# Designed miniproteins, single chains, continued (5): the designs that were tried, part 35

Each design is a single chain, and the fold is of that chain. pLDDT is the mean over its residues in the fold that is shown.

## One batch from the design tools (miniprotein)

Design m17199
Fold by ESMFold2-Fast:
Formats: structure tokens, sequence, C-alpha cells
Structure m17199 (fold): chain A 78 residues (1-78)
């Protein structure tokens, strides 16, 4: 069910800030690498419906960004 898959992905994004705040720096760094890999995997996965694929890319991108902020690794390019 595409709706259920999208809801699960939204739930992961909604929980990400609290999860990152509770995690160790090493764990957040690993989660960021996993999220970056998930963006590439989701974008290449033509077996997913366009809706689920788009939601998966958005969710993984959001989680990666939240993890990067938690690590303080974002140097704004100005």
Amino acid sequence: DDDEAVELLRGLVAAAPERMAAASREEVERLRREADAAVLEAAANTELSPRVRAAAVEAATAVAAIAAEALGLEARPA
C-alpha cells in the first residue's frame, strides 16, 4: 500500500530530530551515511512506484540533513 509506505516514511522524518538528539555523535554519523546511501538507492529503484520513490528520496534527504545539523558539519557556503 503506497499510502502506508508514505506514512511510514513521514513518521521516520518526524522522529528523526528526537532520535538524533538522543544518539551518540558516532551513531548520528552512521545514520547520516545510511541516509545518504538510501537517497541514491531510492532514486535508482525503478521497482518502486513514482510516489513511493519520491517520498523515499525526500525522507532520506531530510534525515541526512537533520543528521548533518546535529553533527554541526554544515559549513554554510554563504
Scores: mean pLDDT 78

Design m17200
Fold by ESMFold2-Fast:
Structure m17200 (fold): chain A 77 residues (1-77)
Amino acid sequence: DPVEEDARRNRPVTEMLQRLLDADRQNASPEELLALLDEIEAEVRRLYEEGVISPEEYAELLELLRGRRVQLQLLQS
């Protein structure tokens, strides 16, 4: 199983996380950022179901996305 291939396939998630960061810098609303997080989460799940990313990578990415969602909700307070 080629490790480089798995890393390459995980790249779209990293790029979407960068888009989320760019949207945050552009003062996107928390609602827009949450919508992007939902889209990224769906993509991460798809990659995991296709066997492209490891269970460890999947768990780490889900924790990062969950943490970001919680932070955005708290910042609206």
Scores: mean pLDDT 70

Design m17201
Fold by ESMFold2-Fast:
Structure m17201 (fold): chain A 77 residues (1-77)
Amino acid sequence: SMEEVEKLLREAVEQVLRLTKALLENKASEEKRAAFIQQLRETKRYMEELMEKYKIPEEVKKEILEKFEEALAALEA
């Protein structure tokens, strides 16, 4: 279960990065970017809950959360 959750979390953050890139490359409106930022913040909270529940290793948590912060920073620029 821990290994499956780790895989799910990695796949989710990679999808977030791909969507972030697509929104920026396609010059998404401020409204669409704001909506996505809100969704990402909610997703991050849910993922942190899963990380605690399944005792995901600290290094994996850092890697995934840093990628979320990267996406948020890019969208807020």
Scores: mean pLDDT 84

Design m17202
Fold by ESMFold2-Fast:
Structure m17202 (fold): chain A 100 residues (1-100)
Amino acid sequence: SVEEIAREAIEILEEAARLLEELGYHRAAKSLRQMAEELRKLIEEKASKEEILSKIELAYTVLGMLAQELRRDPSVPEEAKERMEELVRRMRELLAQLKA
């Protein structure tokens, strides 16, 4: 269901935020948590599939940009870069499910 996909997107955003916080990317972590909260509100308000899709597409774009930043940062462990790439992939799969 759309609600289940949105809840999975929230979990991905919270996992990414926790990872970013551990790496010292505090502002990025706060931004992802804000997006997770916005998705929760959309679910509670029974927002349209289009509104939820739009928010998840934005989240996917932001996660992709953050993954690029982590890749360019030599102080970030390779394991953390791999974990971020996996979160981007999971978000992409959720978008594919929602568009089907």
Scores: mean pLDDT 89

Design m17203
Fold by ESMFold2-Fast:
Structure m17203 (fold): chain A 71 residues (1-71)
Amino acid sequence: MDPEEVGEYVFQATLVGSGDSALAGVRFATDSLARAGGEEAQKEADRIIAAAEEAYRRAKLLLEEQKRLAQ
């Protein structure tokens, strides 16, 4: 998994209201990766989940800003 592509996917999913399910899917996939591999797989999993969580937070902030501007 590419952390940048995963981050973009979670960002877009969050904007359309599917962020929680997208983030849960990434967590499941990264947990599986970490369990199957050694320390390098764990580090890759950590990078991917960090990118996904950052994208989720960024999208949530953008949605809140849009709500404030629209009301």
Scores: mean pLDDT 80

Design m17204
Fold by ESMFold2-Fast:
Structure m17204 (fold): chain A 81 residues (1-81)
Amino acid sequence: SHNEKFIEKLKEVIREFGKLAGIPEEELEKILEELESRRDESVDKMEKFTLSLLLKAGVKNGLSGEEVVELITKAALKVSS
């Protein structure tokens, strides 16, 4: 994928989410590596894949699915604003 701006913004959202949700740095790094491995996917597929990874990580670290979605939204707004 040549949409480097989109990938960089996804990484910023993932990092902000990790900070807000208290995700361990090692786990967050693995999420970022998974995203990079999928960089040839469409924007829509990468967004859905990212949501899936963040839901798994958040729930594993003691958050409800609703709390994960709220923190993803908050992270995205901070990065996009």
Scores: mean pLDDT 81

Design m17205
Fold by ESMFold2-Fast:
Structure m17205 (fold): chain A 76 residues (1-76)
Amino acid sequence: SMFDQIRDQVNSRIAQVRQISQQADPSTRSFADNFIDTINDSIRWADTQPESQSVDTLQNQLDRVDSFIQQLQSII
């Protein structure tokens, strides 16, 4: 489904965030971990919503993770 495809993309981006943050200082790693937790909370919330709303929510999370990756790369 479209939902599953976008969720897989979000999970792939989360893995990328973890990879980038592995070389960072402890405070930056904590910042990245907190961000991942907020994304995972949003995914769990999306699973409780009608499919159209959950797809929109996941797309928003994908955009948030992409923005965060750019931000994280600029500070490491």
Scores: mean pLDDT 84

Design m17206
Fold by ESMFold2-Fast:
Structure m17206 (fold): chain A 67 residues (1-67)
Amino acid sequence: SEKLEELRKRAVELAQKLIDYAKEKGLPDETIERIKKRLEEAQKADIGTVASIIVDLEGELIELENS
């Protein structure tokens, strides 16, 4: 599904941005590994699960950017 691939692409972009910010802020490797696991899940998940992962990643990114 084109819509599923678009959502997966957004999850990849959000996860990568979150990992980059986490590295810049010197967050522990455990945090980076957790984000990578979320991304792996998104690559195999159904559309509803990917949408939920995106919401979670967007929330974490907003908190990290404003900290």
Scores: mean pLDDT 83

Design m17207
Fold by ESMFold2-Fast:
Structure m17207 (fold): chain A 72 residues (1-72)
Amino acid sequence: MLKAEVEVEKLSEDEALITVRTPEKDEALARQLALQAIRELGEELGVELEIKSMEIEATEDGLVVRALVRIR
């Protein structure tokens, strides 16, 4: 089973796109994994990440969650 993979793309000083690749096929579980990964990332960086939007894409390897976050 593939572990969730996290990619961060900085869009501006205050915004980033976080992509969480999950092995899950259930949207609720994929959302929970993404929310946990984003929370853990914010804690590691010492910043507050406010989720502005979240999109889910289905792939052969599972669900990919893309979250637009504001950095505070």
Scores: mean pLDDT 80

Design m17208
Fold by ESMFold2-Fast:
Structure m17208 (fold): chain A 84 residues (1-84)
Amino acid sequence: SAPDPLTAAQREALRILTDHARKGGPDATLDLDELMQRVMERTGASRQQVREAIDQLVDDGAVIREGDRVRINPELLRRAEELL
């Protein structure tokens, strides 16, 4: 069965941020609205579900939010693949 929208959004956000960090380095940041739009387009999740997913990832320490910019936690970068 398909994962629930929140789980799907979390996995896609981690995948996008992990890929971004691998191309730009562990300190590479992405605009929060850009991340949200990409997750919505890839998963079909609503804006609210995507926001909740990203907030949960920040709360769990998997994602670091710096104002309107987000990045993968570099300490967890190598383990992000285990969550995808």
Scores: mean pLDDT 81

Design m17209
Fold by ESMFold2-Fast:
Structure m17209 (fold): chain A 72 residues (1-72)
Amino acid sequence: NPEVVAAMLERAREELASVPASATDIKQQIQERLDAAQTAFDAGDYDEAYKQVVEADVLLGVNDIKEAVAKY
């Protein structure tokens, strides 16, 4: 469903915007996955777009854990 993939991309971009600039490496990795997802989506490859967005969501979750640990 292209509409669902588009909504997932929008949400992931909003979450990426909340990632601090100091988390350079993981922010770059998330951006690369979202760029790949957008490229696949624009090409009509919604399965690949979904896969890349899911990988970005996993990296967003990893960043949340790293940020929590960094305070200690």
Scores: mean pLDDT 78

Design m17210
Fold by ESMFold2-Fast:
Structure m17210 (fold): chain A 81 residues (1-81)
Amino acid sequence: SSQEKIQKAREYAGQGLRALVEGDLEKAAEYLEKAARYAEESGTEEGKEAARYLREAARKAKEGDKWGALEYAGRALAILG
């Protein structure tokens, strides 16, 4: 269901944020990409918007930009509730 997909997106986004705080940017990118996939698969407008920010956060993490990744991940979590 859309609700289960959003819940999975929140779970993985939370794990991504934790990895960012701990400085594990590679692990953070993996979790944020999983979160984006679930958010997109929810089929909701909010999920699609959050997925765009989560993908940007994952890209920033891969580039070594911890603060950029945190900014975009935070925006995504605000959308997901």
Scores: mean pLDDT 90

Design m17211
Fold by ESMFold2-Fast:
Structure m17211 (fold): chain A 94 residues (1-94)
Amino acid sequence: RAEELFRRAEEAARKGDYVEAALLALEGVAEALEAAGDEISAALALMMAGIVKATKPSREEAAEALRRAARLAERAGLEETAERARRLAEEIEA
């Protein structure tokens, strides 16, 4: 479930593991989008997760991926999911 993925992402961020935090949060956004019936946006979020996993991103790049995923969630009407992704992006960059 998206909730469990976000909880794990928040835990990873607290431990300073920003790559793990971004990956889990992107998967959480994808799960929420899929549950809402937005399969195309879910696939985009999963592609962003794949890029993060492959490219060894900076904190800024990981946070930017989460902000892009938050925008996908917001467009789908998933305001709470979008807010969680944005907060996590801020935490990663802190």
Scores: mean pLDDT 85

Design m17212
Fold by ESMFold2-Fast:
Structure m17212 (fold): chain A 68 residues (1-68)
Amino acid sequence: EQEVAEKIREAARLLEEAGLTEDTPTAEALRAMDKLDIDPALREALRASRGRTAGEALVEAYLALVAA
């Protein structure tokens, strides 16, 4: 759980450094993340997310990974 939260926080930081925000469309954020060293399980959870924005997708990915 703690480790999952740290991975979500790191992903959010990398998105911000790439010039994206939590309001960025999920598809655009995923495209940017494909060029970053994001954990494969987190990337898969983000792709499975129904969130419309990067922030929503990160929250849903966090909940999915914690539940697993």
Scores: mean pLDDT 72

Design m17213
Fold by ESMFold2-Fast:
Structure m17213 (fold): chain A 75 residues (1-75)
Amino acid sequence: MEELAKLIVEEASKYGRVTRVETTEDKVIVTVETPEEQIEALERDVTQTAEENFDVDVTVGRVGPRRVEVEARLR
């Protein structure tokens, strides 16, 4: 989980500022403040990179106009 969290933080940081990281037994949640125009690129890149490197499903939810939550859950 620590390696997964690190990867997601590194990728998301290319698009915005990571404000919170939560790790549980089966999932990582990363909250990112990002310009609205970067959200689609962040969602695509983080999802692709995490799913290529780990056996996880990634969901990116918009929780504000310039804030998203990236959830990666173990399959």
Scores: mean pLDDT 82

Design m17214
Fold by ESMFold2-Fast:
Structure m17214 (fold): chain A 94 residues (1-94)
Amino acid sequence: VRAQLEALRQQEEEFDEEILKKIEEIVSKLPNEEVREKLLRSPYDIELIEKLLKETENPEERKLLEEIKKLAEEAAKFHAAIHERIQALVAAAE
């Protein structure tokens, strides 16, 4: 059980490192420095991304924000799947 839990934690850490790196690359292309700072502080905040999408009138910024939103949604799905597996392993060990 312990080795399986450690493997799942490593998978989550490796995934987060890769997804955050991709988000940082897209964020670096955004023209607005204040928007970049907000997204770097809260890269998985889908509500913030949706608010920024609603407020922007720049088509290039909108495209980049949509790409960041997709990555944040993928991260949320992955985290949910990992948490479900952890709960199943803990329940089986009890």
Scores: mean pLDDT 81

Design m17215
Fold by ESMFold2-Fast:
Structure m17215 (fold): chain A 67 residues (1-67)
Amino acid sequence: SLAEELVKKYDKDGDGYISAVEMREGLLSLGLSEAQAMALIRKYDKDHDGFLTAEEALAALREALAL
């Protein structure tokens, strides 16, 4: 799926983590506003460390694609 391909693209080191910066760029590329992108990142960055797990990133992208 598109969401899975975006996770692979932004998980550049293959460690299963995506930075909030990379996630923001991905969400904006899907046509979301900056406010929508940042709201989704905050929702799924549960430990507030500035990184999302691949599972959290996939969930955020799937929610974005359902908008």
Scores: mean pLDDT 75

Design m17216
Fold by ESMFold2-Fast:
Structure m17216 (fold): chain A 99 residues (1-99)
Amino acid sequence: KLEELLKKGDELIREAQKKIDEGDLKGALEKIKELLKLFVEMIKIDPKDPRVLELIERAIELADRLVEKAKEEGDLETALEADILLGLLRILLGLSRMF
């Protein structure tokens, strides 16, 4: 179960990065939302798996890039939503580290 979720997480991270590079900021936002849901399921299985923590850190980096790119393009709605997701990812990482 966890191995399958880790594979899906890696896939979603690559897809999100590609969407950001292509300028599909809303597509990238949707991929990061899927990642957040997936991380909640992973943490329920093993809150301290270093592979899960690494994926969350990679998603944080992508969300930060999305915020900056959306601001550069004047897409304030996507920038706000991405910043909210960035905050949620950081909270999730912090909670994981508390176990």
Scores: mean pLDDT 85

Design m17217
Fold by ESMFold2-Fast:
Structure m17217 (fold): chain A 93 residues (1-93)
Amino acid sequence: EGKRGYFKEALDSLTPEQKEKFLKESDKIFEETRERVRRLAAEHQDDPAAREAGSIEIFSEEQKKIAELLKKYSTSPKVKEFADAIEEALKQS
């Protein structure tokens, strides 16, 4: 999905200092996501469908947290617009 291109564009709008802070905080979010996925896999080891459904929810929450983080470190209207669009889309998931 084109989210990787959007993410790069958002990062390119940050100053080097903002980008460093964003990357450090995003690493925490990604680590939390990996732990949640591992726990989901352990809990539903015999149910691939439940794991897939649960992982979609986990990754949706990751995207929401990343969107909030982008808004925190960038005052760019474009970044805020993109973050708000992600949050709105996730409310419908």
Scores: mean pLDDT 74

Design m17218
Fold by ESMFold2-Fast:
Structure m17218 (fold): chain A 61 residues (1-61)
Amino acid sequence: MAQKLLDQLKEAIKRGSPMSEIEKIAQQGLKVADPKQQEEIKKLLEEARERQRRRRELELK
């Protein structure tokens, strides 16, 4: 079930794991996910990239 991989992806993003690790989890999820779960994985991956940008901005405050 892709739900565990989705949960792992969310936790990795929440913990601030490296993008390489986040992408690896997302790739594994995409292999077993249905189309709706694939869209959620892609959305989470985009959010992780935006969080990286925001974190850099916040560090400059």
Scores: mean pLDDT 75

Design m17219
Fold by ESMFold2-Fast:
Structure m17219 (fold): chain A 93 residues (1-93)
Amino acid sequence: MKVEALRELLRILEALEAGADVVELARRLAEIAERLGFHTLAEEARELARNRASAEDVRDLLKTLFIALTGEYFPLSRPLTKEDVERAIRRLS
């Protein structure tokens, strides 16, 4: 479900801010993207997990998946925040 997927993205964003293992979070992001049918984004997330990507790389891909899920414009120059995801969940609930 779209709202449940957004809640999973929120948990990943919170874990990134808490300094959790970036590789594990990239793998979780890949699982979410795959379940939602975003196969290209899922493969990009698997690549991040393989290549020891930075927290910023995971945030960028999470933002891309958020845009794909919501269908709404989000500025590329601005980082996605916890509040942005919470607002989307509230709107779609």
Scores: mean pLDDT 81

Design m17220
Fold by ESMFold2-Fast:
Structure m17220 (fold): chain A 64 residues (1-64)
Amino acid sequence: SSMMEKQRKIREAEDEASELVREGREEKAKELLTKTYEEVGVPNAEEKAEETVRRIRELWERLE
């Protein structure tokens, strides 16, 4: 797969995860990100997903 295709999948998943976190669906956001990171070959996918969800949550908290 091309690097651009992998970057697109990550971006789309992170955008969807941001909406899920905003809706209070944090566990579903983590699941989506973990699966996407695993599919594109990101090392430590689950840990990275947890980190991304935490970052998204902090950003939403700052905007409130």
Scores: mean pLDDT 83

Design m17221
Fold by ESMFold2-Fast:
Structure m17221 (fold): chain A 116 residues (1-116)
Amino acid sequence: SLPVLEVIFEEDGKPLVHAVAALTKEQADAIRERLKAEGFEIVLEGYSDDYEEMKKLIDEAVETVRRLLENREEGKAVIIAFDPKSEEDRKKAEELLDYFGEKLGRVLREVHARRQ
């Protein structure tokens, strides 16, 4: 199966916010249904087959997560999906998963620093 990135932001061992990037719409649809069943509200959902558009969706998802964490909101999720058309596009999509993870890590560090 294709890789999926799921980052869970927790406070006191409780999952508060989920951020998900999937390489197929089918994987994203399955994760959406699971998160809804677990009581999470999907506040941002995006799909693209274009690398530059997907980077913009990642930036939008990252800023959404930042606002959720700054406002201490719970039970929220963001889901983005990229559906690569070729093996070259698949490798680029995997680079986008790394990009998303790195940007989410920066958000967590920045939010934590402001709380101190």
Scores: mean pLDDT 81

Design m17222
Fold by ESMFold2-Fast:
Structure m17222 (fold): chain A 75 residues (1-75)
Amino acid sequence: DESIENAEKLAKEDPFYYYFLGEAYAANNKIDEAVEAFKKALEHRPELKGQLAKLIEELKKAGKTEIADALEKLL
């Protein structure tokens, strides 16, 4: 799919692109978009699971339990 190919090109030049995109969606309570962005981030950089785990803890502390629960299923 062309969108995935373009996304892979961006992730290759900036491996945190999808991670930052996921954080932006999470901050705006766009749960489905955040999950998709973080899935793509982990597909390109599996080592980002540790960073995502820390973000999930921060989201729980901020009271964003619904998105935190959705993101935990990616770990």
Scores: mean pLDDT 76

Design m17223
Fold by ESMFold2-Fast:
Structure m17223 (fold): chain A 88 residues (1-88)
Amino acid sequence: MALVEELKRRIEEAVEEYRELVKQGKKEEGLVKFGAVLLAEQTEALLELSKEGIKKLIEFLKEVSKTLDPEAAEIINKVIKVLEDYLS
């Protein structure tokens, strides 16, 4: 429970950093940094979260992806697919 909330907080922080970089005209740099953070969070989730924790993270990521541009949303959707495939 507490770890899921910490991962969500880090992801929201990464989203804010991405939005600031886009606002500054640095979208390409923002996509690279955002992707790196999401891959690190994906790895930690697979190693540390319970099955129910992973399900909660997937639900959160689906909501976050709806608030982003298509390129950033695609990065999130790839992470969602890896997490969903792991639960299958």
Scores: mean pLDDT 87

Design m17224
Fold by ESMFold2-Fast:
Structure m17224 (fold): chain A 94 residues (1-94)
Amino acid sequence: MEEEEKKLEELAEKLEKEREKIIETNSAEELLEKAREYLDKAEELIEKDPFKAKLYLVKAVYYGNLAQEKAGPEKVPQELVDRLRALIAKLEAL
């Protein structure tokens, strides 16, 4: 594994450990806003810096999942889910 991919794994593990605290301290709307911010950054960087795009994608997925856990799947916009799937497919095809 590349050193950059190790950082990606460490980020995912750190976010999972802080999951309960983040859910408790943020509203579902705040979590969705964070997911959108990170998704926008990932989409902007996908061609320029695929690794940074992956880091932002991990954060976007994480905050989106927390919003779903807090308020239920009906509160997660379908457009956000579609954008996440499209970005994952682009990074996978890279």
Scores: mean pLDDT 78

Design m17225
Fold by ESMFold2-Fast:
Structure m17225 (fold): chain A 103 residues (1-103)
Amino acid sequence: MTIQVTDTSVSPTSVVSGAPVTLTVTGKVTGAPAGAKVTGTVVYDGRVLATSDGTVGADGSFTVDIPLVAPAQPGTLLVSATVEYNGQSASSDVVEVQVLPAP
């Protein structure tokens, strides 16, 4: 069965420039068993800012917490999850998180 990653969401959907934050990535996986590796990745300005690992749960859902410091400049974080199992991999759609100016 081909691995598919669906229903991907990220919380929070906005972060304050320069602030420490933990992004929580959630989604669903088909075609991989419970315990399969999930890697969350945060990209800003073509650079990987942070990665964190999780696993597929018994219900096919995953949750990955990615701690990072938000970029000092306003912009957009591009967040995705990749599932790997038995030499196969699949990635989620990219979810955008806004970096807002400091108040």
Scores: mean pLDDT 86

Design m17226
Fold by ESMFold2-Fast:
Structure m17226 (fold): chain A 100 residues (1-100)
Amino acid sequence: MTEEEREQIARDALEGARGSIEDARNYVEKAKEALKQGKKEEALSYVRKAHIETIAAHILVAAARYFAVTPELQAEIDRLHAEVNEVAAEVDKLYKEVKK
């Protein structure tokens, strides 16, 4: 596999991870809204969907990191990885609130 092919795979994985985190954030907002309305089961369903999306994002970040060959792309992956960790922490916090 050429360095160019590896970099392209890393970029594709990074874009996939961005999509998964965007979906996770959307589910977090839906869960918060459901919780505000007292719809605990609906909120739990959205939190579970957000968890799945954060897991997918972590896997895709790992793939992007494995294939990345440029410092610029590595820095972009590091920024998204931090963002994935922030969303995962918010999902965990929200899960604890919904369980009450």
Scores: mean pLDDT 89

Design m17227
Fold by ESMFold2-Fast:
Structure m17227 (fold): chain A 72 residues (1-72)
Amino acid sequence: MEKYTGKADGVDITLEKVSEVSYHGKDSKGNPLGAQKVSENKMILIDNVTGNIYELDIENGKLTGKLVGKAE
């Protein structure tokens, strides 16, 4: 099972591969996360509880990300 770990705005996140472009996971607070791979080195992550949207960079199997919006 392909798994990525990292941080978005200081929050630890874990994502697991579900399909070629779709990932599911949780943050360190237990919030369910959905992510879509938009390029070889980039994902868009949505926290389904908070509505927060993060842009994630993939480097050497690690995720680094920042808050870029909110789904409200």
Scores: mean pLDDT 78

Design m17228
Fold by ESMFold2-Fast:
Structure m17228 (fold): chain A 110 residues (1-110)
Amino acid sequence: AAEERLKARIEKEKAILPFSLLQRLEDPNFTPEQIAEALERTAKFLEDYIKTYQPSPEIKKELEELIARYRRLAELVRTDPQAAKAWLQKEVDSLPEEVKERIKEDIEKR
């Protein structure tokens, strides 16, 4: 169903986020402020999506949790980028190896 596909997409975005964000924090071409602003723009986009499409309560909750995560990460990146890196590395390290390999392949396909 369409709702199941949207939930699967949200789960995929949640899984990819630590890897992509860690790569950006390691890239000297991106400042912590630029990364934080990008995260805040994504959170705003998701809020506007909820207002426009009015998804089911279950999907709305998943999106609201993702919005909160993006905002918390933006604040952490802005205030302490080294703590942000450490936290993201811990999240990456906690994932099963098969999940890490799938995410790496998805990032490489860009």
Scores: mean pLDDT 78

Design m17229
Fold by ESMFold2-Fast:
Structure m17229 (fold): chain A 95 residues (1-95)
Amino acid sequence: MSKEELEAEVEVSVYILAGAVALRNGDYETAAEYFEKAAKIAEEAYKKNPSPRFLEMLAEAYEGLAEALKKLDPEKAKKAEEKAKEARKKAEELK
């Protein structure tokens, strides 16, 4: 793992954890923002280094985003859920 890949993995993990905490506190807009940030970083990392690990992190970020959006915008939540399932499927196919 390169230093850049490790830094991306840590940053994604931090935003996923922050999003989860915001969800538990009922701060759905803040949770959605953190999960969107995590998804963006994971997507950029996957584009640079296509590994199943970044797709798994992308799926986790979209799963969290879907949960946050269920309270704010159910239509966007459904789209996030579909993106999470697609990322999980791609991660499995790369193994």
Scores: mean pLDDT 86

Design m17230
Fold by ESMFold2-Fast:
Structure m17230 (fold): chain A 64 residues (1-64)
Amino acid sequence: SELEERRQLGAEIVKLYEEAKKKITDPQKLKEIRDLVTEAMLALDAGDFEKAREIIEKLKEMIK
């Protein structure tokens, strides 16, 4: 179910961005995170779920 995987990954990206906005106050770090979020969403639109998952892992590390 490609549609279900896309929805799940998209929801995770949004959740991570919301967490980043609450946790990170550095505007430069938030810009980098926003750029990664945009890249991940573009990967999902292209059907590149592997790239989207890689970016999600990077986002998780940057937010911790």
Scores: mean pLDDT 87

Design m17231
Fold by ESMFold2-Fast:
Structure m17231 (fold): chain A 61 residues (1-61)
Amino acid sequence: MQAILDQQKANLSKLLRELAKDPEALAILVETAREVAETHPSPLIRELNAYFLEEAERILG
């Protein structure tokens, strides 16, 4: 797979499932990702952090 973005999203999903065992740490990372998704100048970085938020909400919900 040559799309770095897709590879990073897949890696984030795996990491998030491991982090789901520590919901306090996951909640802190969600707060950070939300700020980055809203304020970062790079649209690719915002997309990755928005993806992280969606996946984290599925796990925490």
Scores: mean pLDDT 76

Design m17232
Fold by ESMFold2-Fast:
Structure m17232 (fold): chain A 65 residues (1-65)
Amino acid sequence: IDEKEIEEGMKLISIGVIKTSAENHLSKEEAAKIVAEFKKMTETQPIITAIRKADELMKKKIEEQ
């Protein structure tokens, strides 16, 4: 199995999970910002690191509400 295909699959699943979680706790605008930042992080960082950072950013946004 191509490692790149596995990475793309994990990325798509992670985007869906992060989007759903963010939309449940934040406005659609704030949720969209979290998703956009996660996508940006996945271009420069390992997906696991990007997931952790996106989770931290989402928690920070929820605490600021």
Scores: mean pLDDT 77

Design m17233
Fold by ESMFold2-Fast:
Structure m17233 (fold): chain A 67 residues (1-67)
Amino acid sequence: GPSEKQLKAADEAGSAAVVYGATGDESAARAARKAIEKHGVTAEEVIEAMEFAGAPKEVIENLRKAT
């Protein structure tokens, strides 16, 4: 399963991706990328953690668009 760092990054980046999906605000996309970098993981590793945790497909798509 995903590491603790992947799960923490997924939680933080996922929250930012929800805001990005709702608003289209580039600052939210930037926050998602920053959360990924902060935890030393890749966007792909975050998406894998989101899928493992059962995150909504729409939020995962928003994160893909943000990264």
Scores: mean pLDDT 87

